# Designed miniproteins, single chains, continued (4), part 48

Each design is a single chain, and the fold is of that chain. pLDDT is the mean over its residues in the fold that is shown.

## One batch from the design tools (miniprotein)

Design m13750
Fold by ESMFold2-Fast:
Structure m13750 (fold): chain A 91 residues (1-91)
Amino acid sequence: GLKEEIERLIREIERLLREARELAREALRRAETLEELLRAIALLLRVIGLEFDLELLKKSDLSDEEKYRRLQELLREARRLLEEARELLEE
């Protein structure tokens, strides 16, 4: 049902954001230039922003249909962010 799909989306987004945060923190540790440091910080802040958006959605009084729609948007954003984090480390 829709509630089960919402729970699956939340778990997948949490997994992607955890991976992106770990990669952003690794990029921060490996940064040798100011430009690399700033890119790693920007990436980490974007991860934190999406984590806050997810927590707000989990606590919101929105309908299941609106939660599902917004979670689909967050999933797309989290996937893009994870790919950007991977590219930053792979160069």
Scores: mean pLDDT 88

Design m13751
Fold by ESMFold2-Fast:
Structure m13751 (fold): chain A 66 residues (1-66)
Amino acid sequence: SMEELNKLLEELGKKTGKSPEEIKASLLTVLQWEGFSREQKVALVSREFGISRETAERMLELLEKL
């Protein structure tokens, strides 16, 4: 849900110092990348934001439903 996504974005924003809108834009950009598998995109997001692969996958799934 958007409520779940907003919560995750706010928590990550507090940890990274980035705005929820900036984080959302970065995730949407990663989703649009050609030549990368889903697993590679999850790994890149996980590494970039210092979050688990499970959390990264969930955030990407929620964004795809926009």
Scores: mean pLDDT 84

Design m13752
Fold by ESMFold2-Fast:
Structure m13752 (fold): chain A 62 residues (1-62)
Amino acid sequence: MDAEVQRLRAELGALGREGREEQARTGTRDISDDLAARIGELLAQLRPYAEEQHAEVERARA
């Protein structure tokens, strides 16, 4: 749960660095379609955790 969220965030950070390295190497602001798809998939996987975390905070405060 928390470990999975940490892993996904670490992967997202690594892909972000990889994208910056690709841009620096090619001299463009583009990244590969594969890299863009992987970033999108990680963001989608993180969405339910963000929503559940907010719900838990609201329940704890109520």
Scores: mean pLDDT 72

Design m13753
Fold by ESMFold2-Fast:
Structure m13753 (fold): chain A 56 residues (1-56)
Amino acid sequence: AAAMAEIGALHGRAVARSRTPDELGAAFTPEEVARLKAGLRQVSAPAHAELDAGLA
């Protein structure tokens, strides 16, 4: 949950710095890219496991 919120905030900041969708990718800093990778890893593995447990 927290990782999803952080990803959303980083994306929002990148969009605010971009005028066009093509500029969005260039708007991310290396630090923000590293945080996105960490957040995606956290969401993909643990979030899926938590969801599966909730459905059991």
Scores: mean pLDDT 58

Design m13754
Fold by ESMFold2-Fast:
Structure m13754 (fold): chain A 98 residues (1-98)
Amino acid sequence: SFAEKVKELMESFDEKEKKAVEEMVELVKKNDVLGAAEVLTLAIVNDESLSEKEKAEKALIMTGYVLSQVDSEAAKTLYQAVLDAAKDLVKDLLEYLK
């Protein structure tokens, strides 16, 4: 399933990234989409050690994990925003997640 695949992909993430995704889950539970987006930006988007493709893939996996934990409009909004921004960079990952 989608939830099992994003959970498995998250197992390879480092402790900082795992902590960020758990913080995003708690913020999305409170309908704080902007707060969750800020956590994602600080942890992934602003990480100069990551390529643009790695940033896009990690952001999609993290927001997909949040969606798997919190099936809400807030979670769907965050996931869709990442998908829209990164669509061409994450085509192979999207096929895997189906």
Scores: mean pLDDT 85

Design m13755
Fold by ESMFold2-Fast:
Structure m13755 (fold): chain A 64 residues (1-64)
Amino acid sequence: SAAALARARSLAAALADIPEELLRELIVHDMGASPEEAERIIAALRAGDLEGAARLLDRAMERV
């Protein structure tokens, strides 16, 4: 979704400035992802795969 893509872009920008552990906590607690899902999202963001990260975020958010 457009919202998930915008969120992925925001997280990618944040990844440059904040520790990965803090970003993982944000994804788990704010976005309803599991720890495993958060790790996959962070890996996609590190790879520059914003569309992949957005797809993972959409899937996590659909569960809530």
Scores: mean pLDDT 78

Design m13756
Fold by ESMFold2-Fast:
Structure m13756 (fold): chain A 64 residues (1-64)
Amino acid sequence: KESLARTVLFVTGDKKIAELALKDPEKAVEEAKKKLKEMVERGELSEKSYEAGVQQIEKALKDS
């Protein structure tokens, strides 16, 4: 849980989603992916960075 929360915080910069990862990891992953996709749509994040971020978050969930 702590590993996932740190990864989510690092990738999204969102403390609320990171706190959610400690209580509901599956919901936190869903919210993190949604936020990253919104950042891509706004031009704040590249598609390549989005793919890397999603892979890091999904791996952290599986390795927890």
Scores: mean pLDDT 79

Design m13757
Fold by ESMFold2-Fast:
Structure m13757 (fold): chain A 65 residues (1-65)
Amino acid sequence: SEELEKERAKLAEELNEEIEKKYGEELRAIKDPEEAQKKMIEILNKANEKFEKKLEELRKKYAEK
């Protein structure tokens, strides 16, 4: 539903903001571009796991309309 899509977008925005706040400086401090990329991938994978878990809760909430 449109409501679910809005909640999903909001959740993604919040996660992106938290990543920048928690890891933005750390990532910028890494001088090796390959190490920075590996770190970013690790952070994104962990964030995606949290995102999927929260998204399932949203699906349950909106599945009953």
Scores: mean pLDDT 77

Design m13758
Fold by ESMFold2-Fast:
Structure m13758 (fold): chain A 68 residues (1-68)
Amino acid sequence: KKVEEALKLMDEAARAEREGNFKTAADYYQKAADLLGNPELYRRAAELYEKSGDVEKAEEFRKQAEKL
C-alpha cells in the first residue's frame, strides 16, 4: 500500500540523514513525497539535496512543492 511504502521510505531517509548521507536521504524523501503528494516532503527533499550540493535538484523540488 502507498502509505506503508511511504513510511518505509521515510524511515530509510531518517536513517540516511543520521548517517550524513544527505543525497540518499533526499532521494528517499522525494520518493515518499511522490507517493503521498505531500508538499512538505518535497521541501524536505529539496533542503537535503541542497545540503548534498545538488542545488539544481533542490530548486526543482521546491518548485514541485509550490505546484501542490
Scores: mean pLDDT 84

Design m13759
Fold by ESMFold2-Fast:
Structure m13759 (fold): chain A 61 residues (1-61)
Amino acid sequence: VEEEIRRLREEGERRVRELLEKAREAEEAGDLRSAAAYYAAAELVRIGTEIDIELLRRKAE
């Protein structure tokens, strides 16, 4: 379970970083709407990752 939790956290962090990079690129291009959408997607990935970890932890109990 701990190894799976670690993997989920690492994958979630990687996806968040990719989305934040796209958000910054959009901001630099002046596409503020796309930037906002990428920032929102990054937050949703963070929330989803924490939920998945919590569910996996409860399943191990």
Scores: mean pLDDT 81

Design m13760
Fold by ESMFold2-Fast:
Structure m13760 (fold): chain A 77 residues (1-77)
Amino acid sequence: SRAEEILNLAAEIEKLKRELGLHTQAEVAEATGLSRANVSLVYDVARRRVNPLLLSEEEIETLRRAKERLEELKKKA
């Protein structure tokens, strides 16, 4: 389902953060170039604090960009 896709996306982002040793929201923001608000959104979705079905397309796109940026960082590490 769409909800499962969004939750899986957030879970993949959290896994990439751990693999890269990014432990704080500030470290993630610096590494990815995302705003603190966007980093917080990813964190909240991954912990199921936000209903994924209530996310806007812009918020979902934020999750996709976060994953792409973290994957690029992992490729260079």
Scores: mean pLDDT 79

Design m13761
Fold by ESMFold2-Fast:
Formats: C-alpha cells, sequence, structure tokens
Structure m13761 (fold): chain A 59 residues (1-59)
C-alpha cells in the first residue's frame, strides 16, 4: 500500500469526470443543440478542468 496508489485512483477518477463532460458536449454538438446549450456545457467542462488542475496541484 502506497500513497501513489491513492493518487493514481484519484487521477483516474478526475480524468473520467472530464471525459464524461467532454462526451456530453460532443453528444450535444451531434444533436445540433443551440449555442446557449453548447456554451453552458463548455463552461461546465472548463470548470471541471480547472478543478482537476487544482486537485493535481494539491498532490
Amino acid sequence: MKESEEVAKEIGRILRRIGDKLDALLAAKKAGAPQEELDALEKELDEVSKEAIEEIKKM
């Protein structure tokens, strides 16, 4: 048991969250969602990405 295992799991979880948000944005684009919806999804993705960077820096 090492701290690196915990860190690896946390990074994996963070990357999965980002992936889910990116998939949602791509799905909306494919469905022809209005610009307001796309902007909202892009803001969500940006916020999750910023949180991910902060969590990685916290390590």
Scores: mean pLDDT 78

Design m13762
Fold by ESMFold2-Fast:
Structure m13762 (fold): chain A 66 residues (1-66)
Amino acid sequence: STEELGKAFRELTELAREMKEKGESDEEIRKRILEEAKKRGITLTDEQVELILEGRGDLAGTSLIL
């Protein structure tokens, strides 16, 4: 559902934030986000990955409402 997708994107956004605080590179963060999304059955666009990295994963999830 859209609500479950929004929650998943928020969780991925929090994961990215925690990895940034640990000093991990954007490359490692992208890799981890894609792996976690794949485990959840989610295919991410490049735009959604960037929104998650910028802390705007809520917008990435909302963009799927079409």
Scores: mean pLDDT 74

Design m13764
Fold by ESMFold2-Fast:
Structure m13764 (fold): chain A 85 residues (1-85)
Amino acid sequence: MTKFEKVVLKQMERLKATELARLAAVRANPNPREPLSTLRRAKLSEEKRNERFELVKKAALKAAKETLDPTGWQKKLLELLEKEA
């Protein structure tokens, strides 16, 4: 709702969109010669990434609200991602 929170949300959505684009590119060119493990990883990574991003985004917004520092929130986000990696 504040301008700072909107910037944080915008950056989080951009990161999510980049990951989804990569997974979509893999799914757009299915190759019958590719191992099943590759196909399974692409699908599992998408679902797990969506769930993870929702949790991390919520935590990042809370950290950003407390920090009030555009640079500081990214560092806190990295710490949260590291914790959930």
Scores: mean pLDDT 61

Design m13765
Fold by ESMFold2-Fast:
Structure m13765 (fold): chain A 74 residues (1-74)
Amino acid sequence: KIEELIKKAEEAIKEGDLEKAIEYAEEIAKKLEEEGDEISASLVLMEVALAKLTKSLESVKNAVKLAKKVLEEK
């Protein structure tokens, strides 16, 4: 469930675990795609790609924030 993945991603971010945070953000994108939200999934994946390139938790935080907002709209 996306809500559980968001919680896990937020915990990984809080712990400073970039690798785990990226992993959960990628799983969130996959679940969004499975639900037919290809645009939100693509946006999350773009932030994940930026996080991998920059080694920055900021981009992962943006990805998780986007996913959380999408869920709140549904």
Scores: mean pLDDT 80

Design m13766
Fold by ESMFold2-Fast:
Structure m13766 (fold): chain A 76 residues (1-76)
Amino acid sequence: MEKRKKVKELLEKLAELIENNAPRSEIDQVIDEITKLAGVSREEAVAAALAIIYLKNGVFDISREELLEEAKRLLE
């Protein structure tokens, strides 16, 4: 349960960094922490953070595939 809380906090932090156009080095550090803790890909970590941003802005009908494609574009 504590591991899930830490992953959620890191995802919320990653979402905030993306929204504020934080330095790529800071974004990459948080992505690395999420991938190591949750065992997910970099694209999945960024997609989850993007989902938080979209939900916060009232967008509820974006697909996982669309989020992963946007995440891939941000990482390349």
Scores: mean pLDDT 81

Design m13767
Fold by ESMFold2-Fast:
Structure m13767 (fold): chain A 87 residues (1-87)
Amino acid sequence: SMEEEFNKKAEEVEEELRRLAEEAKKASPKERARILAEGYRLVTEFLTEAIEYFKKVNAPQEVIDAAEQQKKKAEALAAELEAKAAA
């Protein structure tokens, strides 16, 4: 089902974010910025899928708006960290 596919994706994303967080703890400052940027890009991709899922199940507009706001924040943080890693 859509719900089972969504839940599986959420679990996979959480596990990957945990892996990236552990890698970041051991990294140099520049490498940490790169790893954290990758994490925020992963969050952005997941939130894109989450928003589409929420729309399909007719979730309250407040839930959709909150997810869109979190996506914009994650995109901004990813871009900032990518710039820092490139410097």
Scores: mean pLDDT 88

Design m13768
Fold by ESMFold2-Fast:
Structure m13768 (fold): chain A 97 residues (1-97)
Amino acid sequence: VWEDLEANRETVIESLKKAIELAKKALEYARQGNVEEAIRYVDEAMDALQPTLGAATFAGILLFFAKEDLRAGNVEQAIADIESAIKYLEKLLKELE
């Protein structure tokens, strides 16, 4: 039980760190107007959140909306959604550390 909880916590922490890094790259590309690369990094960030098993669901929803906004040409809204997702993930990471 203790070892399983510790291993799961470390897996979630690493997933959050990876998702934050990928979301920050998506943010940089979105700010540059590189929509294709921004979408790619949003997809990678969402994939990185799968091991969290719903702990980061709200961030996943924000990243999904960011991807849809990028596809629609709403780059400014996508930037806001990515920034909100990063802030939420950083708060979750702080609560787990």
Scores: mean pLDDT 82

Design m13770
Fold by ESMFold2-Fast:
Structure m13770 (fold): chain A 83 residues (1-83)
Amino acid sequence: SIELGNLRDLEELDLSNGNLTSLPEGVFKNLISLKKLDLSNNNLTSLPEGVFKYLKNLEELDLSGNKLTSLPSSFNLLKNLKK
């Protein structure tokens, strides 16, 4: 499991090349200021449906190099996404 703690002021998070196979649904719940998230080049096959629901300020998301067949419903909440 991944625990990121209370990082409410964090704007950029790089979790690329980490051999991640799964994420807990609440992993990003405290990252309300996050603008950039790199999850590329992991082994993710799926994402929890609510994984992005708190990332209202997210502008850049990199999911490349994973084994994802679909995106979670919370992806549709990323209204500031430029990428």
Scores: mean pLDDT 82

Design m13771
Fold by ESMFold2-Fast:
Structure m13771 (fold): chain A 57 residues (1-57)
Amino acid sequence: MEEEESRKLGHFLLELTEGFSPEEVGIANKTLIDLRKEGKSVEEIQNELKKLIEKLK
């Protein structure tokens, strides 16, 4: 379960951050790690990452 969720989130992050700077990718990845530590669901993490990316655009 955790491995599958990790892969899904990794793929999502890679697609979402396509063409972004290393600093922006780093911010998104840090947010993903922090949300996972907080016990957020995959769907919650995906929604927060989408909001973050919209702010970085």
Scores: mean pLDDT 77

Design m13772
Fold by ESMFold2-Fast:
Structure m13772 (fold): chain A 67 residues (1-67)
Amino acid sequence: MEEEIDRDVILALGEIYLALGKLDEQKGNYDEAAESYRKASELFEQAGDTENAEIARKKADELEKKK
């Protein structure tokens, strides 16, 4: 069968990191938000969700460049 870790699990982790990034962004902790968005992007990319990976990556890069 396919790998032990389902794509659904990886996608769920990506969504969790997106939520963490949003929370950190609301707190004004842009460095922590960027880190969470970076992790979300990596997880979405591994799951094959290129669209959400790009969204998270762009957010991380924008926050990193502003700080």
Scores: mean pLDDT 79

Design m13773
Fold by ESMFold2-Fast:
Structure m13773 (fold): chain A 100 residues (1-100)
Amino acid sequence: SAAQELASQQGNALLGLTVESLESEVDADDVATVSLKGLDAANNELSGEGTLTPESSSLKSTPAAGYSFEIVETASGYRAFSLVSADGRRLNFGGVPLAA
């Protein structure tokens, strides 16, 4: 998908990451499910899945050296699934508006 291609380009340029799959869906109740599978520069696998609502979140991830998955609240009022490198670079994938 275009989102996977964009995430792959941004991941490679910003994090040294090859995105193998990115799935993001938001249902009518503002529940977002975001999943990422990729490879680092050494071809080690990493994966994470976030389930996000305006009020809550849950995260499942496989630990990978130099990377962490996080769920963050953005200054623009979104709850976003995020990948962070050991040097502090961050890429956000998918998100839902925070509850008003």
Scores: mean pLDDT 69

Design m13774
Fold by ESMFold2-Fast:
Structure m13774 (fold): chain A 79 residues (1-79)
Amino acid sequence: KEEVKEMIEKFEEDLKGTRKYLEEQGKLTPKIKKAFEEAEKKIKEAKKYLEEGKYEEAKKLLKEAVAELQKVLKEELEK
């Protein structure tokens, strides 16, 4: 429980920092903004799984959110 909760909190922190950085760079495009919204939605779902004691489902959903966001960022930033 605590481990998965810590992973979610860390990702939320990273998400906030990355969004702010991209906003400062003027790179917060509609596609990137939507990717952040989708990641936030999945994090909310992961938190619900945590509350239900479904730690493996929460962890899987968190990993999917991270992977999908990273894919969009790489695609849009062409890095």
Scores: mean pLDDT 79

Design m13775
Fold by ESMFold2-Fast:
Structure m13775 (fold): chain A 62 residues (1-62)
Amino acid sequence: SEFEKSVERLLKGIEEAKKTYNLPEEVVEEIRKLVEEAKKTKDESLLKEAENKLVRAVIAYS
């Protein structure tokens, strides 16, 4: 589904950002928890929140 593809894309983005920008483990874990909650509830708004947190983390640590 489109949602499942978005989840996979975001998880890959999290791993790439962690390696590229040396994101703190705590920040990465917070974003991963939002993605896991979005997967369980199939809530697109939680997925968007996780995406926004990733973008902000990249800006803060780049």
Scores: mean pLDDT 84

Design m13776
Fold by ESMFold2-Fast:
Structure m13776 (fold): chain A 90 residues (1-90)
Amino acid sequence: SMEELKKKIEELKKEIEEAKEKYKEYLLKSVEYSVLGIGAAAEATTNPEKREEYLKRLDEYNEKSKEYEEKAKELKEKKKELEKEREELE
């Protein structure tokens, strides 16, 4: 029915908006961890006695940055599929 189609379109719109917000959140977190990694690399250079500690932090921050980048890519693809499904219903 047209009413069921209307409900499905509204549900897809909501899911698309939620995916957009999560995508932005994960991109920001990826960038934040990347910046923290740069800071750790600088500290490793200026504090030789703690170099191993700062290099470990660099690795941890780079790993977190990559994790959030991958999550953002997954949400970008999910958003594309939701947008295609919506277009097919309209």
Scores: mean pLDDT 88

Design m13777
Fold by ESMFold2-Fast:
Structure m13777 (fold): chain A 67 residues (1-67)
Amino acid sequence: MTEEDLKKGVEQAAEAIKRQAELAKKGEAAHSLEEIKKFTEEQIKKLKELGYDKWFIEKIEEALKEI
């Protein structure tokens, strides 16, 4: 996997979080917006504990701030 492939994967993950939040706002998701925010916060915590790159974590944190 190249650095570019990793970057695209992270961007896709961030977009997926935002998409799920939009579906929740429309009542089209199985989870509420509050649950999605909580799950995303827990995921960020786990990524930090597992030693993921700061850049990766910052991208997911930015997605959380947008929802």
Scores: mean pLDDT 77

Design m13778
Fold by ESMFold2-Fast:
Structure m13778 (fold): chain A 55 residues (1-55)
Amino acid sequence: SPELDAEIERLVGRLRELQAEIEANKDDPDKVAELTAESRRLEGRIAELEAQRAA
């Protein structure tokens, strides 16, 4: 589905931004923990959409 592909691409882009922010805030463990939790939520959503695309 073109809509699913576009959503996956958008979430992957957001994940890259979060990874860059984690690197930028590596000296702030509370911030890293917050960003890491957000990253895991995005990874789960991407996996869900990829599974839906494969069905």
Scores: mean pLDDT 85

Design m13779
Fold by ESMFold2-Fast:
Structure m13779 (fold): chain A 93 residues (1-93)
Amino acid sequence: SVVDRLQQARAIVRRNGIQLSDDQRQQIADILGVPVSSLGNSNGFITRDDAIDIISRLTGYSRSTIRDYFDRNNIPDRLTLGQFIDITLDILS
């Protein structure tokens, strides 16, 4: 399930912290079904717009529904990979 894949990705992030290897980043990208380039820029953050797009695809909810969730929960404009995974799991709960 999507939840099982997200829990696997979360375990990788939590074990390795902010210093993920290229192979670990690729593994997470493969689990999430996104290009590895979507999992952060040179600053290591996922943009709000990219996060909304990816979560919409993973959950099946519309981008507007996810944006409303972000606005109501005061989600920041940039997310760490760990924050992104936790938010996606919360939306699926």
Scores: mean pLDDT 78

Design m13780
Fold by ESMFold2-Fast:
Structure m13780 (fold): chain A 73 residues (1-73)
Amino acid sequence: MTKEEFDLEVRIALLEIQVAIDRKYAEKTGNKELLEKVDKAEELISKARQALENGDLETARKYLDEAEKLLKE
């Protein structure tokens, strides 16, 4: 495992934690817009994980960058 692969795995783990927190908050507050963003972020994280498993680090990074941007908006 390279340093970059490890860093991407850490980014995935941190985003999965953030998504779980945001999902619970959206469910409790009825925030449908946040729930839609969380659902989209989960799709992007799943695609990033698949790309990482296939050794496509550039594609994995792209999906993680998109998920992070979405959750900050």
Scores: mean pLDDT 85

Design m13781
Fold by ESMFold2-Fast:
Structure m13781 (fold): chain A 67 residues (1-67)
Amino acid sequence: SREERELEERLRRLREEREALVARLIELQKRAEEDPENRETLLEQARRLAEQVQRLLEEIDELERRR
């Protein structure tokens, strides 16, 4: 149905967004290990991204339960 296609498209976009944020989170964590001088700033950015990832995971999980 059209509703199923729209749901799949939304899930696809949310998964892509989550994947991009996870990649950014990993990059920030690696930089924090390599750059002690900027570590606190990088870890704060990583924490904010981790919160966004968690919210996206909750939204994805909710939509998947509607399948």
Scores: mean pLDDT 84

Design m13782
Fold by ESMFold2-Fast:
Structure m13782 (fold): chain A 94 residues (1-94)
Amino acid sequence: GPEQLRAPTPEEMAGAVRSAIESENPVAAQTAFLLLVSIAMMLGNVEAVRAAVDEAAKSDTPLARDILEQIARMAEQYGFTDVAERARAALAAK
C-alpha cells in the first residue's frame, strides 16, 4: 500500500531525467519521469526533486526546458518553494 511506497533516490531521479532526454520516445519517457517526480513530491523527498532539476539544467533541449517548467509548477503546488525557484532559475539561465 502507500505506506510501503519508497521515495526515489536523487541518483534514480537524475538517471530518469537523463533517460527522458536521450529517449527516442520523449512523450513516454517524460510521462514516466513526471510520475516519479510526483511520487517524490508526495513523499516529501525534496532532495530527489532537486537532483532532477540539476540534471535537466545540464541539457539545453526543448524536452529539458519542458521538464523544468513542469517541475516548477508541481513544486509550487506542493509547497516546495525552493525547488520551484531552482527550476525557474535553471530555465532563466537557458
Scores: mean pLDDT 77

Design m13783
Fold by ESMFold2-Fast:
Structure m13783 (fold): chain A 82 residues (1-82)
Amino acid sequence: GPMTLRVRVVDSNGNVRSISVTGSSSDQAHQQVSDFLRQNFSPNDRLRVFIFDSNGNYLGSVSGDNLSQVIQGVGQRLRQIF
């Protein structure tokens, strides 16, 4: 069945943005997170991403020096979760 994840993104200035994503596969969740990141951050942004389940349990984190590294790392982490 579909899984709901809570994703928190922290930029280099300490600003926090959050999204909830629901998907039946890592690819569906990754597409939603990637779209959110591309819409809200610049290509050179240094970000930390924290992934939680719908109950607030911590599932993992990803860091990157640019948006492409973060998106790739999120994809790898989501494959371990699904």
Scores: mean pLDDT 88

Design m13784
Fold by ESMFold2-Fast:
Structure m13784 (fold): chain A 69 residues (1-69)
Amino acid sequence: SKEAEEKNAKGEELFKKNELDEAIKYYEEAIKLDPTYEKAWENLAKVYERLEKYEEAEEVLKKKEEVKK
């Protein structure tokens, strides 16, 4: 979805600026628009890793695999 890709791209801009809470919001919107858009899930996990929230990062990647089935 183009809209999901645009939300993900905005999240990536915010992630580069270290605006992690805002990046999470855009990645979650991308996932809501297209749950099969794997890049948004991977980017969301990277934000949690940067926040040292490793358990949350693993949960995000687990949900990614569930939506692919």
Scores: mean pLDDT 86

Design m13785
Fold by ESMFold2-Fast:
Structure m13785 (fold): chain A 58 residues (1-58)
Amino acid sequence: MREELREQALAAARAGDYETALRLAEQYLKSPGTTLEEIEALIAELAALGVARYAPQP
């Protein structure tokens, strides 16, 4: 379940569905056993894919 949430969030972001990507990412962050390193890695990948909430300002 947890790994699937991460994969689905990244897949949604790659498809340009940032709403679904953010929703799935939030569920992943709340999943038991998720470490800070895993959270930071997912946020970095979502930012690189253009998810506005996690993207740095120009």
Scores: mean pLDDT 72

Design m13786
Fold by ESMFold2-Fast:
Structure m13786 (fold): chain A 76 residues (1-76)
Amino acid sequence: VVEHARRALEALERGDAEKAIEHLRRAIKEASKDPELESVAALLEVALRAAERGDLEKARRYVEDAIRAAESIRRA
């Protein structure tokens, strides 16, 4: 999840919306497999919708929030 989200962030920083959308879809798919990542998936879905509308700044903020949330979640 974090790896795909970081790749999406890098694409957004370059203004590459198509690559960002690809990486966001991958990150959402992986996050959706883990119930503990439900909040992360929700943030990534908001980022995906923003990127699809061309709002790359909003997309970047939500991806950053999703990465921070994912990194704070630990599994025993």
Scores: mean pLDDT 79

